# Ledger of designs, part 22: designed miniproteins, single chains, continued (5)

Each design is a single chain, and the fold is of that chain. pLDDT is the mean over its residues in the fold that is shown.

## One batch from the design tools (miniprotein)

Design m16780
Fold by ESMFold2-Fast:
Structure m16780 (fold): chain A 76 residues (1-76)
Amino acid sequence: SELIKRLLEELKEIVEKIKDPEAKKLAEEALRLVEEGRYEEAVKLMEELAKKYPDNELVREALYLVHTLSVLVESQ
Protein backbone atom coordinates (compact mmCIF):
# COMPACT_ATOMS: atom_id res chain seq x y z
CA SER A 1 0.00 0.00 0.00
CA GLU A 2 1.29 3.47 -0.96
CA LEU A 3 -0.26 4.94 2.21
CA ILE A 4 1.54 2.40 4.45
CA LYS A 5 4.86 3.17 2.67
CA ARG A 6 4.36 6.94 3.17
CA LEU A 7 3.48 6.56 6.87
CA LEU A 8 6.52 4.30 7.42
CA GLU A 9 8.78 6.96 5.81
CA GLU A 10 7.19 9.66 8.02
CA LEU A 11 7.82 7.46 11.09
CA LYS A 12 11.50 7.04 10.08
CA GLU A 13 11.88 10.84 9.70
CA ILE A 14 10.27 11.56 13.09
CA VAL A 15 12.39 8.92 14.89
CA GLU A 16 15.54 10.43 13.30
CA LYS A 17 14.58 13.90 14.68
CA ILE A 18 14.22 12.74 18.33
CA LYS A 19 16.93 14.58 20.32
CA ASP A 20 16.90 12.60 23.60
CA PRO A 21 19.32 9.66 23.04
CA GLU A 22 17.40 7.20 25.26
CA ALA A 23 14.02 8.13 23.70
CA LYS A 24 15.56 7.88 20.20
CA LYS A 25 17.03 4.42 20.94
CA LEU A 26 13.65 3.09 22.14
CA ALA A 27 11.79 4.73 19.21
CA GLU A 28 14.32 3.08 16.82
CA GLU A 29 13.52 -0.26 18.51
CA ALA A 30 9.78 0.39 17.91
CA LEU A 31 10.56 1.20 14.24
CA ARG A 32 12.45 -2.13 13.98
CA LEU A 33 9.42 -3.96 15.45
CA VAL A 34 7.13 -2.26 12.87
CA GLU A 35 9.51 -3.31 10.05
CA GLU A 36 9.37 -6.91 11.40
CA GLY A 37 5.53 -6.82 11.42
CA ARG A 38 5.43 -6.88 15.25
CA TYR A 39 2.88 -4.07 15.50
CA GLU A 40 1.35 -4.94 18.91
CA GLU A 41 4.81 -4.89 20.53
CA ALA A 42 5.72 -1.63 18.73
CA VAL A 43 2.49 0.08 19.93
CA LYS A 44 3.07 -1.11 23.53
CA LEU A 45 6.70 0.12 23.50
CA MET A 46 5.66 3.53 22.10
CA GLU A 47 2.81 3.91 24.63
CA GLU A 48 5.31 3.31 27.48
CA LEU A 49 7.77 5.74 25.86
CA ALA A 50 5.05 8.43 25.56
CA LYS A 51 4.23 7.98 29.29
CA LYS A 52 7.94 8.44 30.16
CA TYR A 53 8.31 11.50 27.85
CA PRO A 54 4.83 13.11 27.96
CA ASP A 55 6.05 16.53 26.72
CA ASN A 56 8.08 15.13 23.80
CA GLU A 57 6.05 16.01 20.67
CA LEU A 58 8.15 13.73 18.39
CA VAL A 59 7.53 10.71 20.68
CA ARG A 60 3.78 11.52 20.61
CA GLU A 61 3.81 11.83 16.78
CA ALA A 62 5.75 8.53 16.47
CA LEU A 63 3.17 6.80 18.72
CA TYR A 64 0.34 8.14 16.50
CA LEU A 65 2.07 6.81 13.34
CA VAL A 66 2.86 3.38 14.87
CA HIS A 67 -0.77 3.04 16.06
CA THR A 68 -2.10 4.16 12.63
CA LEU A 69 0.17 1.65 10.83
CA SER A 70 -1.01 -1.13 13.20
CA VAL A 71 -4.70 -0.35 12.49
CA LEU A 72 -4.18 -0.12 8.71
CA VAL A 73 -2.28 -3.44 8.51
CA GLU A 74 -4.81 -5.31 10.74
CA SER A 75 -7.74 -3.91 8.67
CA GLN A 76 -6.46 -5.66 5.51
Scores: mean pLDDT 85

Design m16781
Fold by ESMFold2-Fast:
Structure m16781 (fold): chain A 55 residues (1-55)
Amino acid sequence: MSEEQRKGGLEGAKLLIAGHGASKEVAKDGLVKNGFSEEEAEELAEEAVRLKDKY
């Protein structure tokens, strides 16, 4: 994926997890529905969970 796609996906996953209390699986499913591959969605959802500790 492009750098801009990665940034957009990560921000979307962060909003789902931190803003709406979604699980990693729910964030991953949301990213897949928005056109990310299963592998890309897993990576972005995992990064969002890790970055939650920095909020």
Scores: mean pLDDT 76

Design m16783
Fold by ESMFold2-Fast:
Parts: C-alpha cells; structure tokens; sequence
Structure m16783 (fold): chain A 63 residues (1-63)
C-alpha cells in the first residue's frame, strides 16, 4: 500500500468517527464507504472487507 492510500483511508475513518460522535449516522456511512472504496481501488480486498465489517459494527453500536 502507498502512504497516500493509507492516509486517505485514515482520513475517512477519522471523519466517520467524528460523524458518529455528532450523531450523524448518514455522514458516518458515507465516510465508511469512501474508506472501503479507496482500499478496493488499491487492490486490498481483505483490508476493505475488514474495515467495512468494523465500521458497520461501530455505526450499529452508535444507533
């Protein structure tokens, strides 16, 4: 993975967590989707699946 891809994923994950803290469930889902798409575009399917599973659980716990 390039540093650029890792930083983009981290940025979107952080934005997702901030959205959840504010009660913005829709925003959290959008940021999670961006992080997952970034990893899939980079060819890291297992990483994308792991982030998606983790993020969906975090969103469910915040609802």
Amino acid sequence: LSEEVRLEVLRNVNEMLEALEKGDIEGAREYLEKAVETLRAAGVEEGAENIERWGKRKIEEAE
Scores: mean pLDDT 84

Design m16784
Fold by ESMFold2-Fast:
Structure m16784 (fold): chain A 78 residues (1-78)
Amino acid sequence: LPLPDIEEMARKLAEYVAEHLDELRAQLPAAVAELRAAGEEELAETLVRLLEAVEAGDMEKATELAKEWLKLAHEAVA
């Protein structure tokens, strides 16, 4: 079943990243390493791009990347 309200979930995720940017940036190398070790390369790359978009202030791009990350995460747990 497709994620209901994925647009709203993506917007909230992008806002959460913006609110916790410094904490998430500090943890990003470890999170990326864990995702890559699990074979989740696309999740790792999308997470990096999401934080970069938030750092650049491009919240529309950040929301788009958050939506992509949510779709990939949903597929990974299936």
Scores: mean pLDDT 80

Design m16785
Fold by ESMFold2-Fast:
Structure m16785 (fold): chain A 67 residues (1-67)
Amino acid sequence: MLELWQESLREVAEEARREGADPEIVELLEQAARAEGDELAALLRKIGTLDPESMQRVQERVAARQA
């Protein structure tokens, strides 16, 4: 569900910020956490291309919450 994706994206963004990750990646994760529909899909593709590790963390959190 959208809410689970947005919450997971927000948590990963906070972790990335604490770890001193690239500010561009943190901003993309924060934007995705507030996005819906086609905008969210586009941001997720961009994050997956630029930082596959952050995308993996998001997917793992969403899966854990749905399981």
Scores: mean pLDDT 81

Design m16786
Fold by ESMFold2-Fast:
Structure m16786 (fold): chain A 88 residues (1-88)
Amino acid sequence: EEEELVERIERALAEALRALGLPEEEAEELARRAAEAARELARRIAAAPAEVQEAALAALRREAAESPDPAAREALEALARLIELLRA
């Protein structure tokens, strides 16, 4: 579900921002806006040629696997899944 994946991105970003010391309200607002930007990016990638989609998915999953930050890993995995959902 598209909304579930966007919410996962939003929650992961809010968690990361709070861990950096942003106040809760500011972290939540910024995460919400960033998650919407991620949704728009996912839509653009889903509309791109198959080779571009494959390259983007491989890059996102590689970055997620190599990231030491669990919130960043969750956000990148959720973004990859959103792209897969939207291209179907």
Scores: mean pLDDT 86

Design m16787
Fold by ESMFold2-Fast:
Structure m16787 (fold): chain A 88 residues (1-88)
Amino acid sequence: SEIEQKREEANKLLIEGEKLFLQGRYEEALEKYKEALKLYREIGDKLGEANALLGIGRVLEAQGRTEEAQRLFEEAQQIFRELALQRA
């Protein structure tokens, strides 16, 4: 399905972003995480969305953009809390 194809693409972009982040390639990592975030949002994958937001936040924090990073971490935290409540 289109949803499954977009999820697979988003997951690959998320992994690529993580590899680039570990290499210190912050601008490239940010691009991959943002592409993954867009795809996760299009298909309604809240877990993927939260993980992509954490990735973007980590890049921004590494770049000294602390206030921007904090907003993304808070958004991801809210999504994780909502998901935890649905499983309880």
Scores: mean pLDDT 90

Design m16788
Fold by ESMFold2-Fast:
Structure m16788 (fold): chain A 85 residues (1-85)
Amino acid sequence: SAAEQRAREIVNEMIDTLKERGEEIAAASSPEEGKKILEMMDGAVKSANEALPEFEKNPDWAEEGARKWKQGLDELAAKVKAEAA
């Protein structure tokens, strides 16, 4: 369905953002903290996939939530990179 397809697109974008920004944060962190961040990323990817039914049920809420989440992750990556420089 269109709702299922939209929810899948939202989850895929979240996973892509998490992988890209998470790798940047891990690379800018200490080796010990970087390992923890990569483990947290794996857990977050699993959680995002598990959220598909909820996103299908309320796609407008899911899209707004994903937008804010992506913004927060972008800001966190920028901050960690600035502090590491």
Scores: mean pLDDT 80

Design m16789
Fold by ESMFold2-Fast:
Structure m16789 (fold): chain A 68 residues (1-68)
Amino acid sequence: SVEDRLRALVDEIVRLQRQVADPSLSDEEKAALEREITRLLAEVIDLAAAEGLVDWAGRLLGEGLRRS
């Protein structure tokens, strides 16, 4: 379902945000992770907007990031 796809995208964003918090990463590695996060966020926004799930996806992302 679209909701399952949005959950998978949000879970991946949260996973990458945890990785970017690692102080052992180089600036190049952090930049690559930040680019991937930006790409995934754009995909979440586009998919959520198309399906009328912006508020739901925003809450899911906010909860995930708060836990990371």
Scores: mean pLDDT 84

Design m16790
Fold by ESMFold2-Fast:
Structure m16790 (fold): chain A 73 residues (1-73)
Amino acid sequence: MAEEIKKEVEEEYDKLAEQLKSDPELAERVRKLKELALRTIDSLASAPDFKSKYEQAKKAFKQLLDALFEEHK
């Protein structure tokens, strides 16, 4: 379960890395978000209410990512 989610995050990062090859500043921001997301998943995997906490983290992560790309168009 957690491994599958981590793989999904890695695949999203790979797609973004291909797009951001020309934008190293944005690539660094995405890299930091990836690391934060993976750490968050690891921390939540042992929690009793993993599903609810994961949904909260997922929404927050998505909102941060959307805001980052919205600023850059």
Scores: mean pLDDT 72

Design m16791
Fold by ESMFold2-Fast:
Structure m16791 (fold): chain A 97 residues (1-97)
Amino acid sequence: HMEEFEREVEAGVHELAIATYRAVAEQKLPPEVRERIRSLSPEERDIELGRFLAKQDPEAARLVAEHYRRLAELMEGVDPQKAERYRRLAEEIEKAV
């Protein structure tokens, strides 16, 4: 029972960290790029923001990729589809670094 709660708390911490990096990256985008990515699907938007972060701050991008990899591990066996999405996001960001 505590193990499930601890897993959810750990997942929440990683999700909050990613959301924080995403918000900061979005604020640094040129207005035309920011408007363009708003028309994308959530997954495509996350990939584009991750690629932008990799060009601006490779160390921050590596940390975001690590957060996504940890989320994939935490979701494995709980939500395999979500785990696979997090794995794809990590891989796309790592390719851009």
Scores: mean pLDDT 82

Design m16792
Fold by ESMFold2-Fast:
Structure m16792 (fold): chain A 99 residues (1-99)
Amino acid sequence: TSDEESFRLSVEALAELAERIAEESEDPEVAEAARELAEEAREALELAKPSLLNAAHATLVLMQVSLARKLMEKGKYEEAAELLRRAAEEVRRLIEEEK
């Protein structure tokens, strides 16, 4: 798997988990925040260039997604959404640096 593919899979996992939080959360504010985060992650994936992508950044995104998933399993949707938001912000920063 290439660094590009690893990063894309990481961002896709982030978007999928955010979509699940939006569907499963009983808190409308958390659900809306997660929905917006999923859209932001999907948009970032479309803007990513191959030269931007490296294994270290993929690992950081996957680590945040993994921790958020564990929080979601504990019913801590707000904390999970916050971790995914941080991961999405990191992805945005990487895209901006290549402009």
Scores: mean pLDDT 68

Design m16793
Fold by ESMFold2-Fast:
Structure m16793 (fold): chain A 65 residues (1-65)
Amino acid sequence: SSEIERGLEALRRAADAGDAAAGRAAVHDLQKYFGVSPEAAERARAAADAGDGEAAVRHVQEGLA
């Protein structure tokens, strides 16, 4: 959906910019509204904290319900 695409794009941008707070907020919203598994959310946060937006998005996509 367009909403999930916006969330994934926000996560990618935050991670690539090194904005850890925005990255964690994006993962939280994706988990809350789209049912990302806790394990995938944790991997996505770790990738975002490392500045790897592509990996963060991939982990969320793998964990979508």
Scores: mean pLDDT 85

Design m16794
Fold by ESMFold2-Fast:
Parts: sequence; C-alpha cells; structure tokens
Structure m16794 (fold): chain A 80 residues (1-80)
Amino acid sequence: MRERIEELRRRARELEREAILKEAEEGLYRMGAESYRIAGDEEKAREYEEKAEEYRREAEELRRRAEEARREAEELEREL
C-alpha cells in the first residue's frame, strides 16, 4: 500500500503549507486590528480581530488534519 502512504504524506505537507499561510494571514489581520485601534476605529479593529480569529481556527484545523494524515501514514508503514 505504498501509494496510500505517499498520498497521506503529500496531503500532510499540503495541509501544513496551508496552515502556515493561514497563520500568516492571522498575523496580518492582528496587526491591522491594532493599527485601527490606535487610529480610534474600534469597529474596524473588531472586524479585523474577528477575521484573525477565523484564520487562527482554520490554521488549527489544518494542522490537526495534517497530524491525522501523518498518524495514518505511520500506522500503515508499521504494517509493512
């Protein structure tokens, strides 16, 4: 079942890459929120904080999925 192991490892790398991009987006929105807060625009600061939290949750989900794919690949490899 080499193809399945290779697929799972590739999937884990793809999910990790996506998580890194979402973490970068989270950081940008957090900085934007702080910038708006300093400018006194509380409404936009909250909007950016909400988007940052969404990206944070997306990144956590992607990392969880990547770990699951890795565990599955390791289990299959141990059977070989």
Scores: mean pLDDT 85

Design m16795
Fold by ESMFold2-Fast:
Structure m16795 (fold): chain A 118 residues (1-118)
Amino acid sequence: VRESIVETAAFLGGVAGLLGAGLTRESAERLAEALARALAGDAAAGAEAAEMARRALEAAATLPEAVREEARRRGEEIGRRVGEETPDAARALAEAIRLGALAGVEVAEAAGAPLIEA
């Protein structure tokens, strides 16, 4: 089922990229860490990640559509690559989220977008 893991990593990377576009680098790294802990079974980390993601989506919604689309696309590309290169499924998904979120931050920074501390 490598193909399913690659597609899931691509999807999660894209979502993380969109979320990252609404966040500072520090907040994006905290979100990625919370999501990785949630995937490992930490319910408290899951609640933290959900609240951060909600704020990130609200911030990202204020961005031009082109910026949001670019952030999602770059996150998707990175997630797919991580899924292809990383043998362990849980690690692949966690890395896709982290690198996707950071790619979203870079897209928003390049566009001069307003960022939030979440």
Scores: mean pLDDT 80

Design m16796
Fold by ESMFold2-Fast:
Structure m16796 (fold): chain A 56 residues (1-56)
Amino acid sequence: MEKREEVRKRAKELLEKGKSFQEVADEIYRLGRELGLTPEEIAEIMKEVFEEYKKK
């Protein structure tokens, strides 16, 4: 799985489990940094995933 898709999938899984946006953000920044993503790439993934959930 591509690094960006792995981070995106993890964010969605956490939101589906009912984790808060702050808990998801903390985990995604940790995972993204471990995978070698830039802070900008991690922020973009979080923005996209959170926008999908806010629409519900």
Scores: mean pLDDT 78

Design m16797
Fold by ESMFold2-Fast:
Structure m16797 (fold): chain A 85 residues (1-85)
Amino acid sequence: KEILEEIKKLAEKYLDEHVAREAALPPSQLPGVYVGNVLRLAYYLEKLGKADLLPEVIRWIDSQPHPVAAAGAFADAAEELLKKK
């Protein structure tokens, strides 16, 4: 649970960048980018030993105004935590 809040806080650092990227993409590419971001997130969560959090994180991402951007920001945050550890 604590690691999820840490990832959320780190994701704020990347969110604006991913929102700008999402706005620049044609709508036909959004599902592919979302899947790619979710797969990256799943990979980094597994490496952090937190694969069990993936369903909870996906529910939170899907509740956000920009789910594709949120997924990307979360993946980048999880990657940063993995590189720090």
Scores: mean pLDDT 81

Design m16798
Fold by ESMFold2-Fast:
Structure m16798 (fold): chain A 59 residues (1-59)
Amino acid sequence: DKKKEEAIEIIRKAVASGDPLATKIGIAEAEKLLGKEGREAIEKAGGDPEKTIELLEKL
């Protein structure tokens, strides 16, 4: 799923910035790209970027 790969990349780039606000924005942008299952994975991660990436990779 190309949208899944793009969402993961957005989160990885945001985390690499070292800015907590950029990380929150990146997760929100990733959520907008994803379908229901991807959005549910992000909610389950509770804002943890590493856990979000792990759950998205399992989709």
Scores: mean pLDDT 78

Design m16800
Fold by ESMFold2-Fast:
Structure m16800 (fold): chain A 82 residues (1-82)
Amino acid sequence: SPREEARAEARARVDEMEKKANELIKQSTDPELQEQLKKLVDAYRAAVERALADPSLTPEQILERVRQIEAVMNEEIEKAKK
């Protein structure tokens, strides 16, 4: 179904973000940055699962919400690197 396809895509996008964050963790020697990135991954995975659990959202709205969550996570990663 379109909703199941949106869920699969949303989870795949979170998994890709987690891979990128894990590469940054692996490349970093800063324990504070490593902890912050781990917490960000956990927070954004939870946010995506909340969007997926919302029965009022259409498949298109789920994907738009995930894109917004991705944008916020990317901003937080850039802030953490400073």
Scores: mean pLDDT 81

Design m16801
Fold by ESMFold2-Fast:
Structure m16801 (fold): chain A 68 residues (1-68)
Amino acid sequence: SKGRELGEELVASPDAAALEQRLIDEKISRETFLEILSYVAARDIAEAVGKVLGLSQEEIDRLIEKGL
């Protein structure tokens, strides 16, 4: 997915300014932005916490969407 590709670029390249400019230029959708959030480091933390709380994968994804 486009969100995953951009998320992988963010992890592989620490140049946040260049990636930010690319995101602006490509006019990413809200859904693509949420895919980026779900891919970045927060995903592993949210999944571990969600499993402890007994949350479904969909509920974990919603926590990532809300920035935690």
Scores: mean pLDDT 65

Design m16802
Fold by ESMFold2-Fast:
Formats: sequence, structure tokens, C-alpha cells
Structure m16802 (fold): chain A 50 residues (1-50)
Amino acid sequence: MDPALLARARAFVAEALAAGLSVDEILRRAATHGPAFTQAVTVVLVELGL
């Protein structure tokens, strides 16, 4: 996976969790950014144990 894409996904997940979003809402919002970004967000969520 692209390191820049993973860095962007980590920032996205951190901001979303700080805003109080659920995992389902984070994934729904990630889907609007396309499949590659959604995969990166999924990887980050798994790394965090979510």
C-alpha cells in the first residue's frame, strides 16, 4: 500500500475518532474517497483493534 495513502488514512481515522464517529460511519465516509482509500482506512482500523 502507498505510504502517503496510509498516512492520509491515519489522519482521517484520528480526526474521525476525535469527532466521536463510529467505525461504521468512518467506513461510510471513507467509501466516498474511493476503494483504495477505504482499504487504507480499514488497515488503520485493524491496526487500532477496531
Scores: mean pLDDT 83

Design m16803
Fold by ESMFold2-Fast:
Structure m16803 (fold): chain A 75 residues (1-75)
Amino acid sequence: MMEKIKEIELELNDYSEEEKEKILSVDASPVKGNTVGLVVTKEGNVVDSGTAELAKKYTPEVSPVKAGVMFPEKV
C-alpha cells in the first residue's frame, strides 16, 4: 500500500512544485482517516492511489488545471 503511494509520488516529481502540492493537498484533507494517497484523474475525479490500477491510470496526460482540492463529506 505505502509503496504504491510512494511510486505515484515519484511520478509527481516530474510535475512542477505547485502542481504536486495541489494533488497532495487532497490527501492532506482534515479527515485524514478517510483519505489515503489520492490522485486526480484527467477528468478531475479524485481516486484512491492505493491500487495498482490507479497507479497505471495516472499519467502525464492528467491536466494540472483540472487538479483541485476535494473535501470528504459524512466522515
Scores: mean pLDDT 45

Design m16804
Fold by ESMFold2-Fast:
Structure m16804 (fold): chain A 79 residues (1-79)
Amino acid sequence: MAELVVLEGPPGSGKSAQARALAEASDKPVTIITKGDKVGERTEGNITELNIGNVSDEEYKEIVENALRDGELVIVVPG
């Protein structure tokens, strides 16, 4: 069963750095989902970064649910 980790905090609090540190500490496939101004997908080793842009709350939920079906650890950075 995949784990979901949601990183909450004010803008600029280092949530992206915390997500990267958690992913790098994992020996399993990790998907980091970031909502914000960037759009793109990048994979480095066991870490997949999904920058989903300023999508709707419904699209955001669908992206997270899809990642949880295929992954073992999903880290969410809501912006």
Scores: mean pLDDT 75

Design m16805
Fold by ESMFold2-Fast:
Structure m16805 (fold): chain A 65 residues (1-65)
Amino acid sequence: GPLEELEKEYEEKVKELMEKYLGAKTENGALRAYFAGKTEGAKKLSEEIRKLREEYEKKVKELLK
């Protein structure tokens, strides 16, 4: 349904952001990249995920009206 589609879109965008900023496909890969000195990438990723989460929550709230 529409809620499941929004969740899938969110998860796909999070994965794209992880690959873009850290070159990692998993959380463990992202953690390794952070310790390998990709700290600026991790900072940007955190900010982009925060924005994406806010957008997702807004869309879910709109859908459940």
Scores: mean pLDDT 75

Design m16806
Fold by ESMFold2-Fast:
Structure m16806 (fold): chain A 94 residues (1-94)
Amino acid sequence: LYTEAGRGYYGLGKYEEALYLYQEAINLDPNNATAYLNLGKVYYKMGKYEKAIEYYEKAIKLDPNNKRAYRNLGIALEKLGKYKEAEEYFKKAE
């Protein structure tokens, strides 16, 4: 529920509201890999690439088969100039 509401706000460009809702989703279910992935996506849109990476890594730990999390982590690493690390994660996203 909070994850779906957060996606709605994210789609509207309301990133602060999306962060709050995804954080509520994690507070209700600390194993919600999707909420961690979406928190990372919001921080990425806000230009906070290090925070985005932290949340993508948490999503991967909870769901190691999440190809989207690997791809998004690679993209955030490229934004920080970490091209070699990004390449490794893009391979995992295939």
Scores: mean pLDDT 85

Design m16807
Fold by ESMFold2-Fast:
Structure m16807 (fold): chain A 86 residues (1-86)
Amino acid sequence: TLEALEADPEVVELARRAEEAFAAGRYEEAARLARELGERAVRIAEEAGDAETAEQARRALLGAVGMAYLLAGDEERAAELFAEAR
């Protein structure tokens, strides 16, 4: 499933854009892009029947979005996302 994720042009582009937004301090944009990336990764893993990769992708999504919201100052939303990732 990792190979399928890396071969997907939209996953690659979303990851690049999310990293760029995060590095630029555009945390709300980074949170949105990280969510889109994670949701696509979970869907690809689920369609491939790889439940372990799907769960890892879900947790990574929640952690990345949570961190972006935390840095944007939205501590309440960040805490909610981190709780879901556990």
Scores: mean pLDDT 77

Design m16808
Fold by ESMFold2-Fast:
Structure m16808 (fold): chain A 72 residues (1-72)
Amino acid sequence: MEEARALGEALARSLAATPGVKRAEAEVEGNTIRVRVEAENEEAGEHAKRTAAVTDRAAAPRGIRVEVEVEV
């Protein structure tokens, strides 16, 4: 699904630009976006989880799911 890929790329870029995030990568499989985030500290990790959760809620009406993995 092209929509899921575009959203995943945008989310990864947004998270990578966030202070305290060292790296963010998105993998898209069908309608599922899996974001892997490497954070400098717990606060940045929690921020990334919240951002992913907001994106998941916003994308749910379109059948897109967002999953996040955070490494601190």
Scores: mean pLDDT 81

Design m16810
Fold by ESMFold2-Fast:
Parts: C-alpha cells; structure tokens; sequence
Structure m16810 (fold): chain A 89 residues (1-89)
C-alpha cells in the first residue's frame, strides 16, 4: 500500500529548501509527502514560541512524521528531549 510522510518545517528559506529536497527523495521512493510550514511572529527565519509549541504538539500527536528546523532550534528541542527520527538511536 502507499506510504505517506508529513514533514513539519519552519518557514525559513533554508528549511524550505531542505524540506523540498526531502520531499523529492521520498517521492522518488514512491512515498507521498506533505509539507507543513510553521511560522509566526518572531525573528526572520525563526518561529515564534506559539509556532514552536504547535509544531511540538503535532509531533507528539504523530501528525507530523519528521521535522526540519534551524540548527539552533534543533539543539533547543534536543535539550527538551524531543528529537524526531534521524537515526534509530
């Protein structure tokens, strides 16, 4: 049966490009991909705390399978004990 992946990404240009690259790779494998962008008030290229909370909640609910965020934000999520599938470890 068809597999489907949902990728959550911040609205930064770098994250958009990375999400598009991942979408291409998965689609080449026959996997349907949907990309959700999380944006809000804050710094250019950085989501607001509200947008981050929504991304975290969607991740906890399993609504998004994978996420793409800037390295600085990724480290913050790692410190919170929330790291989506990158390696099986």
Amino acid sequence: MKKKKVIGATASPEDRARAEELKKKYEEQGIEVEVKFYSGEGYPGRPSDEALEKLIEDLKKGEIDEFVVPDSLRQKLKEMGLIKEKKEE
Scores: mean pLDDT 65

Design m16811
Fold by ESMFold2-Fast:
Structure m16811 (fold): chain A 79 residues (1-79)
Amino acid sequence: SMEKIAEKILEIARTGDPLDAEVALSLGEMAAAFAERSGDYETALKIYEAILEAARLSGFPDEVIKRYEEKIKELKEKL
C-alpha cells in the first residue's frame, strides 16, 4: 500500500545511514511519480511529504529540501 511506502521511507531515514536515506528517497520518488501518472495526487502528496521529512532528518542540502517543498506545493494545487 502507498501508506506503507511513506512509513518505510521514514523508518529507513531514522537509521541515520545516508546511503539508506538516498535509496529510500529514490524509491519514494518513483512511487510518487507512478501515483501522479495515475491521477492519484493525494497519494503522491503523502509520499512527497514523507520524502521531505526523511530528507530533513538525514541532513540533505537546502536545494534538495526546496525542490520537495515546491513539488508538494504543486501537488496541493491539483487537489
Scores: mean pLDDT 79

Design m16812
Fold by ESMFold2-Fast:
Structure m16812 (fold): chain A 60 residues (1-60)
Amino acid sequence: SKEEIREKLLELAGVVLEMINAYLKSKYSKDPKIQKEYEKKRDELFERANVLEAELKSLL
């Protein structure tokens, strides 16, 4: 349905925004511990985005 597609698109957009934020913190944070934590979070969010893309592809 159009509603399901819209909900998944909004979820994907949110994950992508979080991924960008995690990427920036992993690269530019002045605390090496925080850099490593956000590097791991970035990778987890990237995998989540791939799952959502596959789900959206099946609905389009």
Scores: mean pLDDT 87

Design m16813
Fold by ESMFold2-Fast:
Structure m16813 (fold): chain A 80 residues (1-80)
Amino acid sequence: SLAARQAALVAAFEAAARDHVRAYVDTLSPEEIVELLVRGARTYVRERLAGELSPAELAALVAELEARIRAIVEEEVARR
């Protein structure tokens, strides 16, 4: 289902956020890590899901991904 694909995409970006903090926390600021991941998420959602989601649904998914990416980066950085 589309909902299952959206949930899988959210989970994939959450995993990517954790991996990017581990890879880059000593070389990039938390804001730079968030910016890199959010840019990727926006590009992916717009390019891959524009044919399947309305503009409002795309915007909502991007906002959810941005919020989750930021929260995970902040949490993982705080654990160090």
Scores: mean pLDDT 81

Design m16814
Fold by ESMFold2-Fast:
Structure m16814 (fold): chain A 104 residues (1-104)
Amino acid sequence: SNDEILAKIDELISLLKEALELAKSLGDEVTAKTLEEIIERAKELKAKIEAGKASNKELTREAALIGASLTSLYLRAKFENNEELAELLQKAIDVVAEIEALAL
């Protein structure tokens, strides 16, 4: 349902905000900037769903793009040995997968 999708997007935004604060504390400006952009995209997607303007195809596409961006940041965090950041990003990736499953 749309209510379940909206709840998962709110969970995603919460996790991304936690990851953003951690990235800022680590001085990882590249990850912080990318997370700010992903948070804006997630908020825009939420607004479109609430307005009844998002198709399931658009929702699935946007979720997949967010997931790809988060996977890139996860690999970066693992490479830099930022394990706490990697764990938060993995949780966010799992929530994106749940959003994609609900959109099918």
Scores: mean pLDDT 90

Design m16815
Fold by ESMFold2-Fast:
Structure m16815 (fold): chain A 70 residues (1-70)
Amino acid sequence: SSEDKLMDEVKEELTKLSDELEEKNASAEEMLKAAIEFLRKLAEKYKDNPKVKEYLEGLIEHLEEKLKEL
């Protein structure tokens, strides 16, 4: 489905972002903030798809909770 393709694309892009930040010796806080910002931009792009937006907002909330634990 198109949702499965989006999920795979999100995973691939987050993996690339994580790898790039890891190579730059970024902190866990910097990595989480970068991932949250990426997902916020993606949620705005898919705002007309409620199911996709809800999924992305759930991921953002999960990462924001992890950021609070640091």
Scores: mean pLDDT 79

